# Designs tried in a protein design run: designed miniproteins, single chains. Part 105

Each design is a single chain, and the fold is of that chain. pLDDT is the mean over its residues in the fold that is shown.

## One batch from the design tools (miniprotein)

Design m3655
Fold by ESMFold2-Fast:
Structure m3655 (fold): chain A 69 residues (1-69)
Amino acid sequence: PLPVGKKLIEEARKKIAEIEDEELKAKLERELKIAEELNESERVESQVAGVLLAIGVILDIELYKQKQK
């Protein structure tokens, strides 16, 4: 596994834990699992980065919405 990818995955996992929408949380946990599997392969680094970026955008939007309720 790539060390930088592993750190970013752990950071995303902590943020996903703060999501109150259980369905969205489960979806993001599945996407994170895909990123973990890609990172373990060490052959698709750009795909790991893309998945983590997508998760990050969704997390930022949903956490912002949760704070506005």
Scores: mean pLDDT 71

Design m3656
Fold by ESMFold2-Fast:
Structure m3656 (fold): chain A 79 residues (1-79)
Amino acid sequence: MIIKVTAVFKSVESGVAAAIQAIAVGIRIGARVRTKFEGKTLTITIEGDGISEEQLKEALEELEKIKEVAESLEIEVFD
């Protein structure tokens, strides 16, 4: 399973805070997290095997909170 998050921020500081939150989410579900900054755009990739439906739901709910500090947020899930 792969969760890909793309977010655009008004400030680099907001983007850094969001990246830290995504890393914490990935650690909690036992997944590998990669983050990439290109200007004010943050791409987060969370990759894991054996992630349960409940873990996925909780991770998505936490990642959706990034929309509170981002100008735009897109979340894609691949199995």
Scores: mean pLDDT 81

Design m3657
Fold by ESMFold2-Fast:
Structure m3657 (fold): chain A 56 residues (1-56)
Amino acid sequence: SVAAVEARLARMREASEEERFELLLAIQDEMATLPEEEARRVAALVDAYIREYLAA
């Protein structure tokens, strides 16, 4: 669900690099099972997280 992905993204901010890779894979798997509109929203959240993380 989108809520589960949001929880994983929040956890990634505090996670080790290895845990972040694991969480990203879990998010990608969840996206494959979501309706199109929810998958797009999740993709935008992941993209924003990656941009902020790499910019920091």
Scores: mean pLDDT 74

Design m3658
Fold by ESMFold2-Fast:
Structure m3658 (fold): chain A 82 residues (1-82)
Amino acid sequence: SRKERLHREIHELRARVLELLAQMRAKGLDPEAIREAERRFLEIGQRFSELGKNGPPSVEELEEIVRRLRELAADLEAVLAA
């Protein structure tokens, strides 16, 4: 289903962000930039945890989480490419 695909995409994007954060640390990038990226990642995780507190998340709510994770991953990839 669409929700199953979105949950899979969220799982894959979370793994990608964690991989990018590990690469930032391995390259010795600015500790403040890494902390800010980790804070953004935690905020998205908290939002996802709060969604569906009164039932399963909607497609629209899952798409919001996907969008936020994609934005974060793109930002981290841009930092690593610089």
Scores: mean pLDDT 87

Design m3659
Fold by ESMFold2-Fast:
Structure m3659 (fold): chain A 83 residues (1-83)
Amino acid sequence: ELDKEIALAVAIITLSVALLGYERGAPKEEVVRLVRHAADLAEKFGLTEAAQILRDAWERIEAGEDPVKALREALTRLSELAN
C-alpha cells in the first residue's frame, strides 16, 4: 500500500520536525499545528492507528503535558507501525 506507506512516513517525518523545532525554541502552538496536519493526513489515508497516536499526542500537549515527552512517545509508536 504505497500511498499509506508514504503517508505514514510523512507523518513520522512531520512529528520529528515538530520535536526538533520545539527543542530549538518553536512555540507549542506551531508544534500542535504540525501534529494536527500529520493526524489529518493519516486519517485521510485510512491510517486509523497512526491518526489516533497523533491526536493523543496533540491533546496531551494542549492539556499542558511536556511536548518533548508526548512527541517522543508518539514517534516511537508510529515507528513501530512502520516496521
Scores: mean pLDDT 83

Design m3660
Fold by ESMFold2-Fast:
Structure m3660 (fold): chain A 74 residues (1-74)
Amino acid sequence: MEERIRQLVNDILEYAKKKGELEKLMELVENDDREGIRAFIEEYFKEKGLPLPSDEELDAIYERLKKLVENYKK
């Protein structure tokens, strides 16, 4: 579970960097824009041809992104 979420978040961050949208993703996390974060994550899953994440997986991804954004500000 932990390793799967770690890999997913790393892949999402690389995807955001590749699209030049990393700052946008970080801003969504900072603003607690859950709908915007969900839309971004779902776009990633669709581009990779993966089934859409469950609400539990979305929450786990969100929590990890939030911790990473908090560490980036330090």
Scores: mean pLDDT 78

Design m3661
Fold by ESMFold2-Fast:
Structure m3661 (fold): chain A 90 residues (1-90)
Amino acid sequence: MVEYSEEELEEMLEKFIEILKEEFDISDEEAEEIRKELLKMIREGAPLSVLNEFMVDRIVEFGLKKAKELASTEEQKKALEELLEHYKNL
């Protein structure tokens, strides 16, 4: 059972997308893909816990990707790649 209305969840989704674009520099295409998936989950009645898990997973994924792009040493890049692969394999 969802705790919030569909409209409230959609507003939270738009704020989440805005944060991803501003803080993690995701593309408009990536933002649209995430929006579509979250909207589908909301419309299918996914609980807030599932929505929150998906949002946290995206923050971790894009955070690690951005950190890898900013890494200055081969050792740092490899460590971040291992973390991203480990996360994707969970």
Scores: mean pLDDT 73

Design m3662
Fold by ESMFold2-Fast:
Structure m3662 (fold): chain A 65 residues (1-65)
Amino acid sequence: MSREELIELLVEEAGLSRRAAEGAVDLAENSPLDLALAIIRHELEKVTSPEVAERLVERIREHFG
């Protein structure tokens, strides 16, 4: 999956703004992955269901892991 495809997935599935989706991807790219994913999961759970949040976190993990 490309960086752009991952950003588009976050926008479409979680309803994030493009800026928020870019911020999440940037955090995962520039931080220890496990810490970034914990922060992203917490923020996603505020705006979407836990099931959607977990699925999106796994997609980010697959891209960077």
Scores: mean pLDDT 81

Design m3663
Fold by ESMFold2-Fast:
Formats: structure tokens, C-alpha cells, sequence
Structure m3663 (fold): chain A 66 residues (1-66)
């Protein structure tokens, strides 16, 4: 749904702005760009999975100091 897509985009944009590292910023920005381009073709479950994958990747980058 558009609501699921907008929420996921807002979450990734917030992560990019507040995450504090280059790696976190790059991952969150990339995830947001992918959803901006393809999110309308994805199911709500696929959007949620993409958001979770991006958040986990950003967490890993933060742990590694990236």
C-alpha cells in the first residue's frame, strides 16, 4: 500500500539523517532510493522486508564503524 511505502521511506530517510555515520547514511539513502524507484511494484510484505534488511545492514555498518 502507499501508506506502507511512505512509512518505510520516512523511516529510511530518518535513519540517513540521524544515523551518524557514512556507512549508515549510504545504506539508508540507497534503500530509500530503491523504494522510491520500485516500491509501488512491491507488496507490503516485500516493502517491510526491504526496510528490515536496510535497517539491519545499517546496524552492521555502525558496529563496524563505517
Amino acid sequence: SMATLERALAELRRLAETGGGRGVYTIARSGAHDLERHGETLSDAEIEAALRAAVEAARRAAEQGL
Scores: mean pLDDT 83

Design m3664
Fold by ESMFold2-Fast:
Parts: C-alpha cells; sequence; structure tokens
Structure m3664 (fold): chain A 66 residues (1-66)
C-alpha cells in the first residue's frame, strides 16, 4: 500500500510529484537531499495501479516510463 522510494533528480518537487501523480501514486511526505540531488518520497499507490518498489531509487526517465 505505502512505500518509500528515492528519486535522483535536479528538478523542482512539483515536477517530480506530477510524474508520480500521473502514474497513480499519491505523495504523503517528502525530503530532499540537496548534496545528493535526491528526493525521498513516501507514496501511496492508488487502486488499479502497480505499486512502486519499496526502497528503490528511481530516475526521472524511469518515472516518465511509468
Amino acid sequence: KTVTIKVKADAPKWYVELLLQKAGHRVLSYEYDEEKKTYTFTVETLPGHEPLEDGKTYSIEELKAL
């Protein structure tokens, strides 16, 4: 149901969240590590959508492919 993922991105939060929402994942919380250019998102997968892998680091290109 709820998973924590990482996203390696030098991009604003609104853009990364938009990609997750388009793929059927609701963002519950986030943190950004500016030094590593990495977001940590806790997300809930909506009914009818495939869950993301807990603990996996995604790229922007991987999120676009969802």
Scores: mean pLDDT 85

Design m3665
Fold by ESMFold2-Fast:
Structure m3665 (fold): chain A 80 residues (1-80)
Amino acid sequence: HMTEEEKKELIMKGAEIKARLEYPDDPFEARRKVTEYMKNLDKLSEEEKEELITLAKNYSIQDVLDEVAARLEAEAAARR
């Protein structure tokens, strides 16, 4: 059992995860992509919605942020 509100929340979370994974070094592009998904939410296919829901279930936002932070820290340390 899942409400339409819960499905929408998962789709939004999945969109943020997907955008951050695609643009880990470009937060402005990631934000633009999330906004694009939100504007076109009603035009997403069932396959696209399922993909985003699957991402939301398999990844936490914190896991993505931790991965990006670790990569940036390692790169900064390597240059010093």
Scores: mean pLDDT 75

Design m3666
Fold by ESMFold2-Fast:
Structure m3666 (fold): chain A 72 residues (1-72)
Amino acid sequence: MTLYLLSVPVSEEAIEAAVKALEEAGAVHVSVDGNTVLGVFESLEKAEAAKEKVSALPGVDAAKTGIAALPL
């Protein structure tokens, strides 16, 4: 089964909002690495919907926000 990693570079002030948005979008796991919020999703569709939601938040670098497939 393939999991999908959404990588969301954010300002420090936007970390909490980005974490909440990924959790609300159905991420199975959310972590923070410096100024990057990472969400793991069970499907590409969920990851793409989450990317759209977080890209609308102030302080999110939408141009650097991306999805990567994680083969199991």
Scores: mean pLDDT 82

Design m3667
Fold by ESMFold2-Fast:
Structure m3667 (fold): chain A 100 residues (1-100)
Amino acid sequence: VKLGVLVQLATFGVTLLPYLKKRNIPLTPEQEKLVRRLQALGLEVWELLADGKIPSEEEAKRLYEEMVEILKRLYDISTGEAKEIFEKILKDIEVLEKGS
């Protein structure tokens, strides 16, 4: 996993809940749990970087795979504007993985 892709995923994870609230997008309890888990994983990445540490290849892969799985689950259970937001994030991540 490229460090830049992991950092972008972490940024989405940390900013997603405030962004959805600002747009008045309602979340089910299941969606909120998934978004909060994504936020926690994003903060874990940012704490590693703030410590001057680069995640190991194993840790970076674990964090990446877990965050992408949460985003895919959020996409699958969502409808309307929320689904469009999660689709855009997933496509942005796919472009970074393939195009960079």
Scores: mean pLDDT 82

Design m3668
Fold by ESMFold2-Fast:
Structure m3668 (fold): chain A 80 residues (1-80)
Amino acid sequence: VATAMHYYNQAFVLLGQEKYAEALEAFEKAVELDPSVIPEHLREDAILALERIIEKLSEMDLPDKEKLIERARELIERIS
């Protein structure tokens, strides 16, 4: 679905802008709209992006970081 793919692409744009929480939200929206939005050959790229989000969030002193990290890990499990 084009809308789901839009959020998938937006997640990488946001990640490039160092907007890690927003990037995670965009990945979640993409998968919620279409669980098949990430084709098999792009699955590794999506997982690596989510792992990068976890790494960066863990380095930040944010009150919600643990919840965001859990959400990212759950999404990795769902994609894997």
Scores: mean pLDDT 82

Design m3669
Fold by ESMFold2-Fast:
Structure m3669 (fold): chain A 91 residues (1-91)
Amino acid sequence: VEELQKLREEMFKAAEEAKKGDVDAIIRLIDLYRKYVELSKTNTIDLNEEEKEKMKKLFLAVNYILQGDYEKAAELLGIEDPEALKEARER
């Protein structure tokens, strides 16, 4: 339970850094998303509405990155250059 909360906080921080075009922050966001999905299979946690909205946006954005839809992911994350997402995905 505490691990899921910590992962969410780290994902939110990585998303804010990713908005600046930090490729390493984008890579961290994808890694944190994978860890969160794995842990959430065995743990359920009630999120407040603000956290639900933030997590929904992050999950949708990361799923777009994984599908190669970098333009939609960039729009959701507020990143100006979609190529930064492609670079992160290819590393």
Scores: mean pLDDT 77

Design m3670
Fold by ESMFold2-Fast:
Structure m3670 (fold): chain A 67 residues (1-67)
Amino acid sequence: SAVDEAIARLKQAGGFPASTPDEELLRYIKELIDRGRLTYEQLRALLLALGVSEETAEAVLARIKEV
């Protein structure tokens, strides 16, 4: 899916192995947000910079909020 591809791009951008479970990456990102080290606005901007559509970026943000 477009969301799975966007998560794969986040793994590459963050220096994570491609084999990293999606839920592990999303939990890590959620912890950064909860600690104030990253904002949802910064994450959206990063996804758009990686070539992810606005619709897919919103879907990724929604999935992170559900972790």
Scores: mean pLDDT 86

Design m3671
Fold by ESMFold2-Fast:
Structure m3671 (fold): chain A 97 residues (1-97)
Amino acid sequence: SMEELEEAIKKAIEKLLEIPELKGHEKFIKKVLETTAKEALNGADEEKLLTLVHLAASKELNVEPDNNFTSSDLDKIKNEAVRKLMEEVLKIIKLAR
């Protein structure tokens, strides 16, 4: 339900804001998770969404993008804050299906 997605997004934001590197990026995190939920509900491709979010997060945090990861292998993401954000994004995608 939409209420379950909204609650999951709220909990994801709270969890991600415990990461020091993400505390100044609350607006960005909220936008990313809300956009991910909307796009996933509209049938957007999982790997495409993950690629777009990863590039956006890398730019936001001024870190170099990783060149080789998939939804089954998020551990390849070198930056811990980006990796944890991507883990929450994947959870939102799975809930929206």
Scores: mean pLDDT 85

Design m3672
Fold by ESMFold2-Fast:
Structure m3672 (fold): chain A 73 residues (1-73)
Amino acid sequence: MRVRLRAPVEYAGGYAAVLFEGDNTTAVAPVRAHPDHAEAEIELPDVPSKPERGLVIKDYGKFVEAELELVEE
């Protein structure tokens, strides 16, 4: 399953993280610049727990919570 996380353009060059409830699984990907925003796509592991939270992080404590947008089944 692949999810998309979007953030303000200033987060380009940071990383995105998806946290899973119950099993402490985490998936991460680099954040890429787009013309009007920053974006990461993350391939999530096939685990029984659901993704709970998405975060986009840059520069030592600068972060934003991001919606998990489903890209593919």
Scores: mean pLDDT 74

Design m3673
Fold by ESMFold2-Fast:
Formats: sequence, C-alpha cells, structure tokens
Structure m3673 (fold): chain A 95 residues (1-95)
Amino acid sequence: SQGDIDNALRRFRGFQGQVLGLMRRENVPEEVRQQVVDLFSQGEDAIRNKDVDTFEQTLKQIGDLVRKYLPEYADDINQQLDLLLKEVKRAVESS
C-alpha cells in the first residue's frame, strides 16, 4: 500500500539523520557526507518508484562508505541497512 511505502520512507529518512550525525561527530569529510546525502536521496527515489534493485545497489554503496569512514560502527549500520532493505521489499510486494 502507499501507507507501507510512506512508512518505509519515514524510517529511511530517520536513519539518514542518524548516519549523517555519526559522520559529523567522527569528522568525516564534507564531500563524503555529501555523497551519502546523494545516495540517501537516490534511495528515497527508488522507494517511491518501487525499484528494489536500485534501492539495494544504493544501500550497498552507503554500506561501502560506512565501512571506509565509520569502521567501528559499520557492522551495526550495515545490519540496519539490511533490515531496511527487507522492509522496503515487503512494502513493495504488498503494494
């Protein structure tokens, strides 16, 4: 349903705020933080378009940047990204 997609978007946006907050606290360069902002924006568009394949590729790119710049948080963040992927897949399948 549109409600399931809207819920997935809200959760994804909330998670973006958490990741960017960590990046600012850990002094990750602005150009890298901007790349992450752009990737989250691409992920939001993928959710709206019900494009699971593009969403999954976007999450992989976010995960790669997190592993490089936030290595001590990478396992937890990537686990949260995997959970978000499962939620988006479910929301798209129920639409």
Scores: mean pLDDT 88

Design m3674
Fold by ESMFold2-Fast:
Structure m3674 (fold): chain A 96 residues (1-96)
Amino acid sequence: SAMEEKAKELVEEAKREIERYAKEAKRLASPDDQEIIDKALRRVEEQLKLKDPVKALEGAAVVLASTASALKDEKAREKLLEAARFAGEKAEEIRK
């Protein structure tokens, strides 16, 4: 259906933007924070494989926001929070 195609496109868009923000976060991060981000990205990938696209995006947003709170570098934290916000916004677009 048109709604299924839209949901798929929004998940793929969120995946690309999460990867972009995560790459920027890693560039700004200390080695310890980079390891935390890498572990979180594996959990984000697990969330994005969920069949329900809203749950996938909301799950990814929660992982990213929780991970941001664990980071010592403020700029890296800001980038992960931007990724979390983007994922959450795409989940809301699917709900409407």
Scores: mean pLDDT 86

Design m3675
Fold by ESMFold2-Fast:
Structure m3675 (fold): chain A 80 residues (1-80)
Amino acid sequence: MVTVTITLPDGKEVEVEVPEEVTPLELLEKLLEKNPDNEILKELYDLVKADPDVANTVLTAEEAAYAVQFALDNLAKLKK
């Protein structure tokens, strides 16, 4: 298990423990467990779940954190 930190669109930092190799979908599930009311996280989860190539891509924890952070930042810009 490794700890990764994600900054949510509202500026909240969330630490989650994930395996050294994780999928973006698994990381998003952990973030939603801690932040179930975050609409941007829910929307990103649904988008990733709809794309099996993204959902099933095994990444390092750091790579998955980077990909999720990038996607959250872009979704936040589209939603404002």
Scores: mean pLDDT 80

Design m3676
Fold by ESMFold2-Fast:
Structure m3676 (fold): chain A 57 residues (1-57)
Amino acid sequence: SMEERIDEVVREGKERIAKIKEESEKNNVSPLETAKRMLLEMARTVDEIVRIRREAR
């Protein structure tokens, strides 16, 4: 179903955000830069959800 696909995209997005945080901590990236990267990945995840919903119409 569309909801199951969206749930999977959300799960994958959370995993990518967690990886960004981990890699940023390893490379001593600033908190502000880390936050920007995490927000960008969240925006990409939202765009994918919007695309899935459009395709269902």
Scores: mean pLDDT 84

Design m3677
Fold by ESMFold2-Fast:
Structure m3677 (fold): chain A 62 residues (1-62)
Amino acid sequence: MEPKLTKLEDGTYAVEGEKEVIEKIYEQGKDKGAEKLDENTIKFKSEELAEIALEAAKKLLK
């Protein structure tokens, strides 16, 4: 259940985690151009945005 950050081949970044956690992050990241690839994965254009999402996901695991 620990969120994970992965760099994709196209230079974008994916954040993977629990469905409920990812859904909440997507709601927060929609304003920043977050794209939901599936129930467990969100894609970001930049490393900075992906790191913000990863931190938010870790906080939600409390």
Scores: mean pLDDT 77

Design m3678
Fold by ESMFold2-Fast:
Structure m3678 (fold): chain A 83 residues (1-83)
Amino acid sequence: MVTYEVTDLPDGLKTVSITTDDGLEVSVTAPESVPLETLKKLAEDAMKRIKEGKPFEEVSEEITKKLRELSGSDRVGVGTRHF
C-alpha cells in the first residue's frame, strides 16, 4: 500500500509525495504546469527504481532532467527520506 500527498507551494509550485508502508518517501516538485498524473507517475517510477537498488543520486538526476523538459523550468526537484 502507498500513500499520496499533494502540497501546494508558493510561486506556483507543487510537490507530490509517495510513502510506502515501510516508511520510504519520495517527493517530486515542479511548476503547476506539469500535470498531477505526470508527477505521480514520476514519483512512482522513482520509488520503484530506489526499491530495486538504484542509487538515489542517479534516480534523482534522471527524474530532474525529465521535469525540466516537461516544465521548461529549473524550479524542479526530487527528494527522499525514511521515517
Scores: mean pLDDT 80

Design m3679
Fold by ESMFold2-Fast:
Structure m3679 (fold): chain A 63 residues (1-63)
Amino acid sequence: SGMLDEARRAEFARLLRYLNDKRAQIDQQVKALVQAGQTQQAADLKYAQLGQLVVDINRQLHS
């Protein structure tokens, strides 16, 4: 197919929403840790989030 149809656009939109929702949840957890004074744990969670995003993207591209 030489054209991105409506169904494929919907699939991309769902993936973007999934990633944005996961990021928002992690951001809330990071903010809670910072508020509790656990800055190192907040940093560790941020790195884990980046690693998970790479895994999720790679899985979607290869599955």
Scores: mean pLDDT 75

Design m3680
Fold by ESMFold2-Fast:
Structure m3680 (fold): chain A 77 residues (1-77)
Amino acid sequence: MKELIERLREKAENGDVEGAKKEIERITKLAESGKLSLDELGEAIRELVRAANKLPEVQELADKAIAVLSQAAERKA
């Protein structure tokens, strides 16, 4: 997870919309697999919000990912 978050941050800072979308999709897949802890889900949600603020073009995809991660966190609580 940390590696994916770092990659997403890098892509967002560089304005790499396509790269950011790929990292968001990878994060979403991991969340769907149930392998992420509550702490990892929280960190991923924070970074998705940050990426969406940096790149408006990924806002819709990030919002969908945040919904998936939030639902995963709710199931673990």
Scores: mean pLDDT 82

Design m3681
Fold by ESMFold2-Fast:
Formats: C-alpha cells, structure tokens, sequence
Structure m3681 (fold): chain A 125 residues (1-125)
C-alpha cells in the first residue's frame, strides 16, 4: 500500500517529468488512460462512497478530462498540473474508502498509482 509521502512524491515526480520533457506524449496519454480507468472502476462503487469521497471523485474525473484536453492542445505544463490534481483527489477518495472499509476502491487507486509510477520510472531509463 502506498503511503501519503509516496503518493505526493509520484504526483510531484510526474509533474516535474512532464515539465522537463522527460515523458513522451504517448506515455502522458498512458498516465491519463490509467487515471480514467481507475475513475470508471470507482464510479461503479459510487453509492457506497461518502459524500466527501464522491466530491473528490468528481474533481478527479474533471481533472482527468482537463488533462486529456491539455495534452491534445500540446499544453504539457497544464496537463502536468491537472494530472497532479487528479492524483491528489484520488488520494483523498482512497483515504475516505479506507475509513469505510471499501477494499476494492482502495486497491483500484493503489494499482493506478503503481502503474503511473512504472510509466514515470521507465521515462527516466
């Protein structure tokens, strides 16, 4: 399970990698696709989520869509910012899901963060 510090580091590292052109457009699209899939899987459990977790899920979904639009426009700095915001709001969904014992939601978010870390780590190699 990823710690808060590890999640914050992933968000920061992804932002910096995009800002300094260390990630390709294709890898950036892969990150957005991972986030989109995670949001879609969590939406299936929406009715089980607290109102606070639902609000953070809606914000994560909005930021994922904005990141995708920014990538298509070639605005990678804006895309990096929106990806970081989406990661942060998914972290808050996970925090609420842990309190509620929603293991499927927690596992979905953990898997998404691990996949994003792998994409980011490969970009450095």
Amino acid sequence: MLSKEEIEKIASDVYLAIRYNLITKEQLKEIVDVLKEAVEKIEKHRDKLSPEAQRHLDLAKEYVEKAKEAIEKGDFETAARYISEALYHLYLVRKEAEKQGLKDVVETINEAFEKIKEIYDKAKA
Scores: mean pLDDT 82

Design m3682
Fold by ESMFold2-Fast:
Structure m3682 (fold): chain A 90 residues (1-90)
Amino acid sequence: MSKEELEEAAKELKELAEEKEKAGDEKGALLARAHLHLVLATLAQKEGDEEAAEEHIERAVELMKELRPDLTDEELEFLREKALEFARKA
């Protein structure tokens, strides 16, 4: 994806999260916010800001844990590693 496409996706995900929250869909809002942070991580990686990319991935993992409190530490670490790999390759 281009930087422009990622910026547009981030805007749409932010709007989606706000819409889901207003509708009382707490799980949908958490999922949209997690996806938003993954898109922001990819944008940060494209800008060369690896620290910001890692911080966004960590926030996405935290939101996924809130959505899925049944996830193990091993599963959360796997998600973090995969998210970072995808951000670096995009």
Scores: mean pLDDT 82

Design m3683
Fold by ESMFold2-Fast:
Structure m3683 (fold): chain A 96 residues (1-96)
Amino acid sequence: SLQEQAEKDARKSELFAQVAAQVSGPIAEEFQEAADELREASEALRNGDIESYRKLSIESTEEEFAALSEVIDSGDAHYEALLKQYSEGVAKIEKE
């Protein structure tokens, strides 16, 4: 249902915000933007606004991938732990 998808998107938004809080700089900003856009997408979906949902979901995904690219390019062991938290969190939410 639209409600179930909106609830999953809201939980992914919370995960992205939690990840953002553990880092600083552009990576933190990109994860926070992904979180904010996905939260707005969740609200649009609850209201039946499929066009806004689609746009905001794409924008969130672009910010998510930008953050992940910067994390991977860093080569920092701290970011390897963050990537694991992100990957496991997303997998858990999506499998529900």
Scores: mean pLDDT 85

Design m3684
Fold by ESMFold2-Fast:
Structure m3684 (fold): chain A 67 residues (1-67)
Amino acid sequence: MDEATKEKVRELLLEAGVPEVVAEAILHEASKIKDKEEAARVIGRAGRQLGLPEETVREIEELVLSS
């Protein structure tokens, strides 16, 4: 994913209370995935496992899919 999308996703993760180290790990793993739909699914799954609100997870997934 591009740097602008990474920054927006990082901001949403941090605002939701995810520690910076964990947010960076999620973004690093997602950046290895070339398929946007798969990257969105991986980030969404991680967000749900961390207990993020579904609305926040959906916003993150939509950002990745639109990048």
Scores: mean pLDDT 82

Design m3685
Fold by ESMFold2-Fast:
Structure m3685 (fold): chain A 90 residues (1-90)
Amino acid sequence: MKKKARIIVRVEGDTIHITIALDVSPEEAEKIGKEVVEFLKSKGYDAKGTVKGNVIHIEVKAKPEDAEEIGRLVKEFLESKGYEVELFLV
């Protein structure tokens, strides 16, 4: 059975806030958080991440219209790692 991931994407001005809740240990969440930030940077985004327990918070400097695309990229990345992903744009 696939592990679940919940992604919430919120726009505040010139920053896109991404919250990822994972059914994993804090140590695994820290590792995944770093991988997601590196992945977004590899796609040309200015991304920064912080992990608290099993929740990853990522800030991306981007236009509001890029929020859906960035959320989709993070979803596809986590699905490639074996997660079943729910994506919410708020």
Scores: mean pLDDT 85

Design m3686
Fold by ESMFold2-Fast:
Structure m3686 (fold): chain A 57 residues (1-57)
Amino acid sequence: KPSIAELLDEVIETGDLEVAKKLAEMLKPYPEMVRRQVVDVLRAAGLHEQAEIVAEA
């Protein structure tokens, strides 16, 4: 099972929306602050649609 860091790296490299959904699912059991950090990283990379998928999960 890939780690959060591995999925985040893949989303940054590919922009794949399905990978972003997998990352969002993996973040569900984590505190909101962790999801917020991931969303901020994606937005800083210009991946706004992927960031929205993670934020809404």
Scores: mean pLDDT 82

Design m3687
Fold by ESMFold2-Fast:
Structure m3687 (fold): chain A 91 residues (1-91)
Amino acid sequence: MAAAEEELEALEPELAALPERERAEAVYETALRLAIETGDLRMAVGAAVAAYVLDPLRGVREVIERLREAGHEEIAERLEEQLEALEKSLE
């Protein structure tokens, strides 16, 4: 979705100036909202990555649940597959 991409792109300079945690929180809030509103996979992935920085695995599961609640089951399944692959890669 062009409008969603433009909104995140406009935030890039501001996000780059923030500490990692604050940047992750800002990306999480914006990307999750856009993923729920638009069903955009890139926004869903962005929210999951930000959630992982904030709370590894648990934060990503919250994103998956929120996407399912919003009716984006296919995107939620794709993120769940990525989470499972990541869990398998962790020692």
Scores: mean pLDDT 70

Design m3688
Fold by ESMFold2-Fast:
Parts: C-alpha cells; sequence; structure tokens
Structure m3688 (fold): chain A 71 residues (1-71)
C-alpha cells in the first residue's frame, strides 16, 4: 500500500548512515508501493541519492524526508 511504502521509506531513510543506504531504503519502499507513480518517484530519488557525495548526507536525508511528507 502507499501508506506502508511511505512509512517504510521514512523509517529506513532516517536510520540510514550512507547515501547508498538511503537509496536502498527508497528502492525497497518502491517495491511495497501499490501506486505506480509513488513507486517511480522513489526509484528516481534512489538513483539521484546514489550519486550524491557522502558529505551531504544530512542535506540528502532532510530533502528526501521533506519530499516524502509532501507525497
Amino acid sequence: SFEEALRYALEMVEKAKTPEDIAEALRKGAELSDDPGFANLLKESAERVKKAPEENLELIKQSIIDGLKEA
């Protein structure tokens, strides 16, 4: 469900310690989503996060969390 996917993504992104962990959380969240639009959003976000520098981890987390809360 959308709610299950959103909750999983928020929880796992908050626990993530690296950009790759954030990307993995988003990819797994997409698998839980019954909404194709939301699943695609999570997959695209995962690809962008994976390319980000580790020094920006806190900014990446905040950006993703804010985006998910607006979804």
Scores: mean pLDDT 79

Design m3689
Fold by ESMFold2-Fast:
Structure m3689 (fold): chain A 88 residues (1-88)
Amino acid sequence: MPAGLTAHLNKAVDAAQAGDYESAVAAIERALNELEKSDYPEEGFEKITRELQEAREAARAHDGNEAMNYALEARLYANSTGYELRSG
């Protein structure tokens, strides 16, 4: 059952807020995997990839506030720029 990029980003945000950094990292990795499968990774998803890399580093540092912030930015950008891939 494939999940959308937004679903993984939501999980990353929730995990970071809860201080569950291993789950946050796992969710970020899933989001990155979805981007790698995307048809236009260098366009809208280039910025999302950058935000997710920063979120992952923050989660590894156990900085939930930074991890959450970067994951939220990635989610907002995905929702606003992913119009072609059923962004609603």
Scores: mean pLDDT 72

Design m3690
Fold by ESMFold2-Fast:
Structure m3690 (fold): chain A 75 residues (1-75)
Amino acid sequence: SEELKKRTEESREGMILAMNTKTEEEFEDIVRRLLEAGKLEAARSAIITYMIQNKESVAISTEEIDERLEEIRRG
């Protein structure tokens, strides 16, 4: 239950941070900061939230999330 609570909190953190960004650059900066902090679950949640809000994908798969994450990590 404690591990599930931690995962839920990270997912919520990523979602809230992504929802409060105004530009793609701000979004990418947030994702990079989450990755640097070792918050991989929050980073994935932020990507999902951003992709849904900006209609970048009609079907958000694990593969699409991981690809977007690696693109941001490399940039």
Scores: mean pLDDT 78

